# Ledger of designs, part 107: designed miniproteins, single chains, continued (4)

Each design is a single chain, and the fold is of that chain. pLDDT is the mean over its residues in the fold that is shown.

## One batch from the design tools (miniprotein)

Design m15972
Fold by ESMFold2-Fast:
Structure m15972 (fold): chain A 77 residues (1-77)
Amino acid sequence: LSDEVVQAIRDLAAAVAGASPEVQRELTKAVHEALEGNLDEARREFDKVSELLEKEGRTDQAKAVREAGDRLLEAVS
């Protein structure tokens, strides 16, 4: 596991801090799919996490998930 992957995962965990259990579960699934190499599914799941955060009024956290998710997908590509 590269330092870039580890940092992106830490940033993602920070980005969903205090969010609903649904957001936490969807993020866990997105990270799992990214690490398994299912990049298209992981991207869709990161989009879902961001949409759920926006629904909760957490716009800055939604942006952080998109940014850290993109970095994770780049690091595992």
Scores: mean pLDDT 86

Design m15973
Fold by ESMFold2-Fast:
Structure m15973 (fold): chain A 100 residues (1-100)
Amino acid sequence: SIEEKIEEIKREAIRLAERLVAQGRSAEDVAEAVALYIYTKTLELFPDLPQEKVDALVKEIKAIADEAVERARGKSPEEILEILKEMIERMAEAVKKTLE
């Protein structure tokens, strides 16, 4: 159930990234929107998560997003989307580790 919920968040995050990149949004805007989506959905599904774990997850997601934006600088839309998909995979893994 937890694994299925995380996989669903990941699939929807990828669809969001594909849509925003197709609309010509910057890597920074897309990374921010995707990070916010993953974070808010995680809190919605796991509302009893301790504040220490929430703070650690937010910090990790931000670091992952910042790295992806840096890697995406000067890349083509196709390359940006590939980098953003890798970012989403890393964010999903961070969520899994936070939930054990």
Scores: mean pLDDT 88

Design m15974
Fold by ESMFold2-Fast:
Structure m15974 (fold): chain A 96 residues (1-96)
Amino acid sequence: SKELFNKSYNTLKNAVLNNKELDAQVKLSARYLLVSISQKNKLTPVNESYFDRIDNANSVEELLKIIQNYLKENKLPVPSSLNPQEFLETIQKLLS
């Protein structure tokens, strides 16, 4: 749903922009975000290996790298850096 989408995006946005510690809610939001991207872009279901990588991530930076790898593997636009603003803009466009 749009509400779940917006909640997940805002949770990740808040963590990225405010340099918050990686917690279970941020990880869950990243998982939902990948699922939303796959659905919106008519891709195959997200491989469980990405969920495992997210669950084992130890920092927001590591989480962002996992998302970048997902985008690369699926031939989607990838942020050129882990700059928070550029990263969030790229995700927003993939969800529009």
Scores: mean pLDDT 79

Design m15975
Fold by ESMFold2-Fast:
Structure m15975 (fold): chain A 71 residues (1-71)
Amino acid sequence: MRAELEREVEASLNAMYVYVSAPIIVRETAPEASEEEIKKITDEAVDMALAGASAEEALKKAEEEAKKVAA
């Protein structure tokens, strides 16, 4: 129970941070990205955080995907 709850809390906090931060990173990296592209990249990053990835890993993935859009 404790370890499971700790993982759930950590994943939720990481997902919340990614949900707020990823759109900012995408807009800074690819200013011409559409709202739909920003949402897709953000949703993928949030899903990574919910699956147990760190906020740093999820945000790095968002930046990488944004660079592909910017090209």
Scores: mean pLDDT 79

Design m15976
Fold by ESMFold2-Fast:
Structure m15976 (fold): chain A 65 residues (1-65)
Amino acid sequence: MTPEEARELGARMTRTARAAGVSSEAIGRALAEIAKTLSPEQREALLEGAAEVDPEAAEEARRRL
């Protein structure tokens, strides 16, 4: 996974979850679990993508890392 792919993944996952009515806190928890499986560069890209859609979800994810 490239950083660009990770960024798009973060944005798409966050958009899909918000459309489904998932809270920012729950999205942040899910993003943190995925981020733990990624390199530091991919992790930052994932969270940056998520922050474009829901900054609160991205901050929640960062707190859980």
Scores: mean pLDDT 87

Design m15977
Fold by ESMFold2-Fast:
Structure m15977 (fold): chain A 100 residues (1-100)
Amino acid sequence: SEFEEILKEISKITGIKKSTVYRILKALAEVISKERDSGKITAEDLVKRLKTIAKSRGLSKEEFINLLAKLVQKFLDLKKQGLSEEEAAEIVVKEWKEEI
């Protein structure tokens, strides 16, 4: 699927396992689900939303994948600093809102 190919591309760019990339995107999606009166969204829904925003801004496929890779890397860096998954996801979502 398109979602699986995106996970593979992020994994290749970052060196992070595909399953870990999926888990991180799921954690980000859960934070967005809590912060917005939009109902629960999945990791796949998050990627679709970000792709729509990227297209509206004229970003290439490469720029879009690099954006997702940056979010995934930032999450892992925060977790390595001792933050919980929830805390790391909240920080990444806040920083994402400023860059998108």
Scores: mean pLDDT 81

Design m15978
Fold by ESMFold2-Fast:
Structure m15978 (fold): chain A 76 residues (1-76)
Amino acid sequence: AEKEFEELKKKLKELLERLREAAAAGDREKVLEIAEEISKLLIESKPIAQKSEEFFKEFKELYAEAAKEIAEALAA
């Protein structure tokens, strides 16, 4: 559980960095592609996070941050 959650955080961080880069470049198609990858990662990881109250709390915080960054990237 802990290893899987740490891998989730690492992958999410990498995807968010790519999302910001694509948004800065004005690459709308790439922004949408990366946003979809982030959404899939979060959907797949939710059941793992839900097994621990602590992980699920942190997961909700990560989800909120990801949603905010996606909205900002799409608005740019």
Scores: mean pLDDT 79

Design m15979
Fold by ESMFold2-Fast:
Structure m15979 (fold): chain A 54 residues (1-54)
Amino acid sequence: KELKDELIELTVELAKRRGGTEEEGKEIAEGLLERIPEERLPEAIARAREALAA
């Protein structure tokens, strides 16, 4: 699985749980992917998972 796809899925789920839309989650994820180098994607994914667990 692509790390980028996982980050998008997690970000969309977080947005939806907070009363946002799937589209809003995708836009947030795209912004993150533009700023985060590939080497940092596992760290970003771990943080998103922690946020979903809270």
Scores: mean pLDDT 78

Design m15980
Fold by ESMFold2-Fast:
Formats: structure tokens, sequence, C-alpha cells
Structure m15980 (fold): chain A 82 residues (1-82)
């Protein structure tokens, strides 16, 4: 649904802001992926952003990883409602 796509997009933007608080470059990396994914279906948008959050989470500090994984879970919870 359009409402759920908006919720997923908002959750992705919240995730980017949470990451930017720890590392601006990783936040920018996720933002670039979100901008390219905005035209995709809600499922593909969620999958694309979650994959990137997991990737940067594994490469970053433990603190950034914890934030990235928590945000990825929030997006996955919305994905499971699709």
Amino acid sequence: SEELKEAITKAAEDAIRALEAHDADYGKEVRAVLEKAKSLSPRDLANTVVAKLLGVGYRGTPELGAAAFAQAKKIMDLYNKL
C-alpha cells in the first residue's frame, strides 16, 4: 500500500539520521541507496535499504552496528506487514 511505502521510506530516513550521528560517511552511503530505491516497490525498497544497513553495520564500529541493526529490524517489521 502507499501508506506502508511512506512508512518504510520514513523508517529508512530515520535510520540514515541515526547512522549520521555515529558516522556521516556511512549515513551518506545509505542515503544514496535510498534515493535510488525510492522508485521501487515497497518490498524492493525495504530489502535494498536493509541490505545496505546490514553491510555498513558489519563494517562500522560496534556502536554504529548496534544502531544499524536496530533500524534494519524496524524496516523488516514494516516489510512483514506487506
Scores: mean pLDDT 85

Design m15981
Fold by ESMFold2-Fast:
Parts: structure tokens; sequence; C-alpha cells
Structure m15981 (fold): chain A 80 residues (1-80)
């Protein structure tokens, strides 16, 4: 279920997010920006959600949060 995968990603980010430096956060945001732009342009809510979760996975991976990235990618696949 995509909701369980999304909750797992949020849980990992909540635990480790406080240790993300401002520089790491900016790097993650830049890496995820193209997918966030695509998500915002999507007209289908499910497609927008899947793209948003993929953007979140890119952000998490750039921030060194591999488990959160994998959980977000799994959630995105469940929406396909």
Amino acid sequence: EWLEAARRADEILAERGSQISEETFAKGRAAAAPLWEEALAATDEREAAALGLRAWAVFARAAGLEEAAEAAERAARLLE
C-alpha cells in the first residue's frame, strides 16, 4: 500500500531531518526541482502524487537518507 510506504518515508525523515544541514537541504532541493516542476504541471492527481513522491525520493537520496528515498520510490510505484 502506497500510504504505508509514504508513512515510512515521513517517519525516517522526521527522525533524521533535524540533522540535515542547510547546505544539504539546498542541494536536495536543487536535485529534486525538475520532478517537483513536473508534479506541479501534472493535471492528473495520481500522476502528480507519483511525481511528487519521486521528487521526494531524489531529495532524500541527495540528503543521504537512503531508506526514506527507497520508501518514497516504493510509494510512487504503487501509484502507477
Scores: mean pLDDT 73

Design m15982
Fold by ESMFold2-Fast:
Structure m15982 (fold): chain A 71 residues (1-71)
Amino acid sequence: MDVLKQSRETLEELAKKHREEAEKTELDPEEQERVERIARRLMETHDLPEEDARRVAVLALRQARAGREAQ
């Protein structure tokens, strides 16, 4: 999943639906830095609230773990 290519509405729904999953996700320091980078980009490009952007970034990282795709 490339979260930067999703619509704002899709990202908001993902953040809402997967709130608990994102909150339970344990991250390494390097993964936390990636989440912050993705969240900042989502806030800039999609005007997402910080909490929603961070939750979506965590979900993107979880998918990257499965697919081994990192940006």
Scores: mean pLDDT 73

Design m15983
Fold by ESMFold2-Fast:
Structure m15983 (fold): chain A 60 residues (1-60)
Amino acid sequence: KEIDELEKKALEYGKEASRNITKAVEAARQDPEAAEKYRQEALENIKKMTEYVRKIKELR
């Protein structure tokens, strides 16, 4: 069950990263500053996802 909760969190951050990448691409033509903010948020989401994946591996 602990692993299931960690997997759910990893997927949530992965999905949020994907959304932020999409927003960054969409904003790039009209608002480069907003695009960069979305890109930075996506990178932070990926880092958090990676932490949860690491925790899952440590529990296996």
Scores: mean pLDDT 83

Design m15985
Fold by ESMFold2-Fast:
Structure m15985 (fold): chain A 66 residues (1-66)
Amino acid sequence: SEVEELKKRLEELKKKYEEASEEKQKLAGPYINLSEDALKNGGEKLNKEQLEELKKRLEEAEKLLG
């Protein structure tokens, strides 16, 4: 499912986050935390708009970390 792909992307980002500089962690941390909260609270019940918002947050974290 799309939710499972987004969970996988989040776990890969969390690995990059742990290896990142303190500056990058401060910038990317909020996006990772918001993405984790959305997946934990919404899961498979996330609607199309919420999924697109989540993808944007993950993309921002990916840009900041690498």
Scores: mean pLDDT 82

Design m15986
Fold by ESMFold2-Fast:
Structure m15986 (fold): chain A 59 residues (1-59)
Amino acid sequence: KLEEYYKKAYALGLEDPARARRLAAVAERALPFQSEEGKKLLEALIKGYREGVRAAEAA
């Protein structure tokens, strides 16, 4: 489920913002080459990573 991927990515963003930032960048580069289903999954992960990092840095 996309929600589960988002939540796991968000948690990583909180725990390791540097790693989450790198993973988000890699996922963004992969987006144009994915199937429609793969794009939705990567978008959920990217959103999770970015929002987790923002929450960690804002706290």
Scores: mean pLDDT 82

Design m15987
Fold by ESMFold2-Fast:
Structure m15987 (fold): chain A 87 residues (1-87)
Amino acid sequence: SELEERAKELEKEIEKDPDNALLWTRLGRVYRALEKYEEAVEYYKKALELDPNNQLAITNLAEALDALGKKEEAEELYSRSPIARAL
């Protein structure tokens, strides 16, 4: 319920600031913590649509794709983020 409450709070913040890539990345991380990886991927992709060089979103998207077994897509993103590969 705490994670679900955090998701609702972030959704309200996004309504006020929909172009804030960090809020979309945070929402994706909450869904990842809920093990809802497909939804997490959607939110991370939205963050990258708003900020294509967002290293946090690239890293989190790669991890979520890897969790879904989408290894080729994850590897492409790891190549764009040396931080993700090092961690």
Scores: mean pLDDT 82

Design m15988
Fold by ESMFold2-Fast:
Structure m15988 (fold): chain A 68 residues (1-68)
Amino acid sequence: SEKFELVKAALRALAAASPDTYGPEFAEIIETAKSLEDVIEKLRELAEKSTDPDLQRFLQTLIELAEA
C-alpha cells in the first residue's frame, strides 16, 4: 500500500530528526507492522501510552492521514 509506505517514511524521518526521543518506538512499529491497518493500530497504542502532547498530536495526524 502506498499509504503504508508513506506512513513508514514519515516515522523514519521523525526518528532521524529525534533519534534519542522517539527512534526506538518508531523503529519497532516500522519493523513489526505488516499492513496499513496494523500500523494505524500500533500508532494508536503508542499515542495512548505517551504522555508527550506533541507526540500524541503528531501520531493522531498520521492516523487521520492514513485513514483518509
Scores: mean pLDDT 78

Design m15989
Fold by ESMFold2-Fast:
Structure m15989 (fold): chain A 62 residues (1-62)
Amino acid sequence: MTAEELRQKTGDRLQEKALAKDKEGIKETAEEGKREAEKLGDETGAYLFELAGENAIEALES
């Protein structure tokens, strides 16, 4: 899997979990995406996944 493929896959899954209001799924998806991005050397992708997960959870709690 390339960094671009991971970004697309993780982004799609985060959106899916957010629409389902699945806080645990959002956390797990963001954490897994971050770990995989770090393994690929995609520090920007890792940061974006963490931020997207935090924002999605905050939106559900507001």
Scores: mean pLDDT 82

Design m15990
Fold by ESMFold2-Fast:
Structure m15990 (fold): chain A 72 residues (1-72)
Amino acid sequence: LKEEGLKLIERGKELIEEGERILAEGMAALKAAKTREEILRAIGDALRGIGLIFEGELLIEKGEKLLKEAES
């Protein structure tokens, strides 16, 4: 239980870090975009990053719940 919770929190943090990097890259690409196609790609990358951050946050929440149960 505790080990499972810690693994979920670790994976969630990894996804948030990855998502934050992708979001930052997407936002930088959007700022530098010169064409409609570049703008659309940059928006897509930014949205993908946001999705990973959200997924990571959900995994952390699940892991924290497991840790609380293990400590009870």
Scores: mean pLDDT 86

Design m15991
Fold by ESMFold2-Fast:
Structure m15991 (fold): chain A 75 residues (1-75)
Amino acid sequence: SERERLIQRAGELLREFSLLRFRHNVPSDLLDKALKAIQELLDVVEDPNATVGQIREALRRAEEALEEVKKAVES
């Protein structure tokens, strides 16, 4: 289902973020922003009443925060 695909994508994002944190010293402001977005994503994914649209929006925000982290550490 669409929900299952989004949850799988969230898991992939969490793994990528963990690898970035393991390999790089992430600037504190970007780390805090990414951790907040990831926590919001986890809260929405774990909520059985959350809509697919809410999961998609939380995932989008977490992906944006992760891209900022990648840009900062890979430059």
Scores: mean pLDDT 85

Design m15992
Fold by ESMFold2-Fast:
Structure m15992 (fold): chain A 80 residues (1-80)
Amino acid sequence: SLPAITALLDDLEQELAALEKEAAARELSPLLTERLARIRSDLEEARLLRAEGTLENEVASALSAVGVQEDLRLLRAELS
């Protein structure tokens, strides 16, 4: 549902923001910074799709959010 996608996007925003802060504090490599910037861009696209409120865009937003979740999972594993 749209409310469930909203909650997921909010959770992903918090996780990404925490990783961005950690990356900045640790002065991580330009490659990792670029990966974070790409994930940020993908999250913003998911938010834009959700904002349009159609069923097609709800599905597209959910798929984009799952992609962001997977990218964050992989990045966090590399930083662990």
Scores: mean pLDDT 77

Design m15993
Fold by ESMFold2-Fast:
Structure m15993 (fold): chain A 70 residues (1-70)
Amino acid sequence: SLMEEVELSLLRMEIAVAKLAKDAEGVAEAARRLAEAALRAGDLETARDAVEAAREAGDEETARELEEAL
């Protein structure tokens, strides 16, 4: 759906902006939101991308929580 596509695109952009700012907490927060939105949309590939983004940011706890939700 269009709304799901827009939400996922905005959240991916939030992750990219946080990475450029070197804001690890911002990356983890945006990744959690991306995973939640992706799971609602049935998009497992995007949900896995969100887990990887949180892990790369050094938030292993959030990455593990998100992976368990897959």
Scores: mean pLDDT 82

Design m15994
Fold by ESMFold2-Fast:
Structure m15994 (fold): chain A 61 residues (1-61)
Amino acid sequence: SLEELEKEAREALEKGDRKRLARLLAEMYQQTSQALADGDLETAARYAAVIEEVERLWREL
């Protein structure tokens, strides 16, 4: 779920685990693409917002 992915991404950020962050971002991108394919714009927007936040924080590592 998005909540689980976000929690794992926060844990990876705290540990500076760039490899784990990259995998989690890839999973979030996949879920965003799936939501868009399904016409679920609300879910896609939620994933996109979390991706933006994680990528912003990841650049500061």
Scores: mean pLDDT 83

Design m15995
Fold by ESMFold2-Fast:
Structure m15995 (fold): chain A 61 residues (1-61)
Amino acid sequence: EEFDKEVELALQIIQATIAEKAGDYETAAKWYRKASEIAREMGDTELAELFEKKADEYEKK
């Protein structure tokens, strides 16, 4: 039922991790924000907050 959102979330996290590892914190922040939006749509508020904090941290770098 939520399988498509889980896959989409996983892809956003993968993109964020690739950017993060490359030192592209601006791009990593964008992917983490997209991941937080998907987590909210899935009803996982704690996970959404975690990704928002990651995005905020990287936007400051």
Scores: mean pLDDT 80

Design m15996
Fold by ESMFold2-Fast:
Structure m15996 (fold): chain A 89 residues (1-89)
Amino acid sequence: MEEEIRRREEELLAHAAEHPDEDEKGNLTLTGKAQIEAIMRLYESGELSAEEAIELLERILESARELGLEDVVRLAEEALERLREAEKK
C-alpha cells in the first residue's frame, strides 16, 4: 500500500508538472484535488478523525470558492457530506 499511495501522489504531481500551459486555475485545481484526496486517504487509513478531516476540507472549500475552482468546490462538498454522515452518530 505505501508504494501505491506514493505512486498516486507522484502521478498527481507529475500531471500538474506536465500541464504548465494550463491556466493558473488549472494548476490550483490539481493542487486542491490532491489535497482533498490526501485528506480522504488519511481519514480512510484512520490517521485523521472525521472531525479533523472536516476542518481541513472546510478550509480547502473556502479557498476554492474564493478562487472559483469549481471542481475543487464540488469534490470538497462531496467529501464533507460523507464525513458529516460518519460523524453524526
Scores: mean pLDDT 72

Design m15997
Fold by ESMFold2-Fast:
Structure m15997 (fold): chain A 57 residues (1-57)
Amino acid sequence: MATVLVTGAAGAVGAAVAIALAEAGHAVVLADSNADLLDLVKAYIESKGGSASTLAL
């Protein structure tokens, strides 16, 4: 397990990468300027049993 920072995580590609990393057992830090979309991505990852935190830039 590693902690991975994903920039652009509110975007479609960034969200998909973050989800895939969380499913692989990594904790993900979701970074973007859009905090509301980051919260949605975090909620989705947590709904699948993953670990995520948000970093608004």
Scores: mean pLDDT 81

Design m15998
Fold by ESMFold2-Fast:
Structure m15998 (fold): chain A 62 residues (1-62)
Amino acid sequence: NLIEEAEKLVEEAERAEKEGKYKEAADLYFQAAQLYLKGHAPREKVQELIEKAKEALAKAAA
């Protein structure tokens, strides 16, 4: 189930953020967004995860 796998990746991304692993969190959010897109999740959900990934990536670069 692609949606279930995506949800698991979101949990891992949130954990990575709490540990200050922003690059890892960004990668996990992007992977989750791809699985949601492939699983035909709502556009809003996919976009939300892409924005979270961009935010995490910005924090890693700062």
Scores: mean pLDDT 84

Design m15999
Fold by ESMFold2-Fast:
Structure m15999 (fold): chain A 61 residues (1-61)
Amino acid sequence: NLVKGIEAYRNKDYETAAKYFEEAYKKEKTPKILKLLALSYKELGDEEKAKEYEKELKELQ
């Protein structure tokens, strides 16, 4: 799912990218996946979700 999410992100399909990154996040909670989720939702204009994942990322640091 991470690879497919990155491919979707590169194609500017941020909705599909976010879905694949959410599936990757359910399997493993990593700073990399949280950053990719925050970036994907920011590109979608979903500032609330982007902020939520940014907060989770800060809590892991």
Scores: mean pLDDT 82

Design m16000
Fold by ESMFold2-Fast:
Structure m16000 (fold): chain A 96 residues (1-96)
Amino acid sequence: MKEKLVKELLNALQEVANAARARGDTDSARFAESVKQRVEEIADKISPEQLETLLAAARDLVAALKDPNTSPSEIAAKGTALGLLVVAAEVEAKYL
């Protein structure tokens, strides 16, 4: 179960990068690639519950990026939420 969640999360993060590039948002694409690398480094230490939360956040961001009606501010808010969840996962992986 956990290995499937990790694979789905990494795929969703790659979709964020691809969708951001297709939209011309190079900064969000770079952010998504950075998040993917960081998740790969701690994947074995992330709980299944945290993986599901990260996957939901990544999928929400993919949907927002693919919708031409989504504002840049909404994309930034969703990206910030994903970033905070990744920081929380990294802290738990390092100290728990």
Scores: mean pLDDT 85

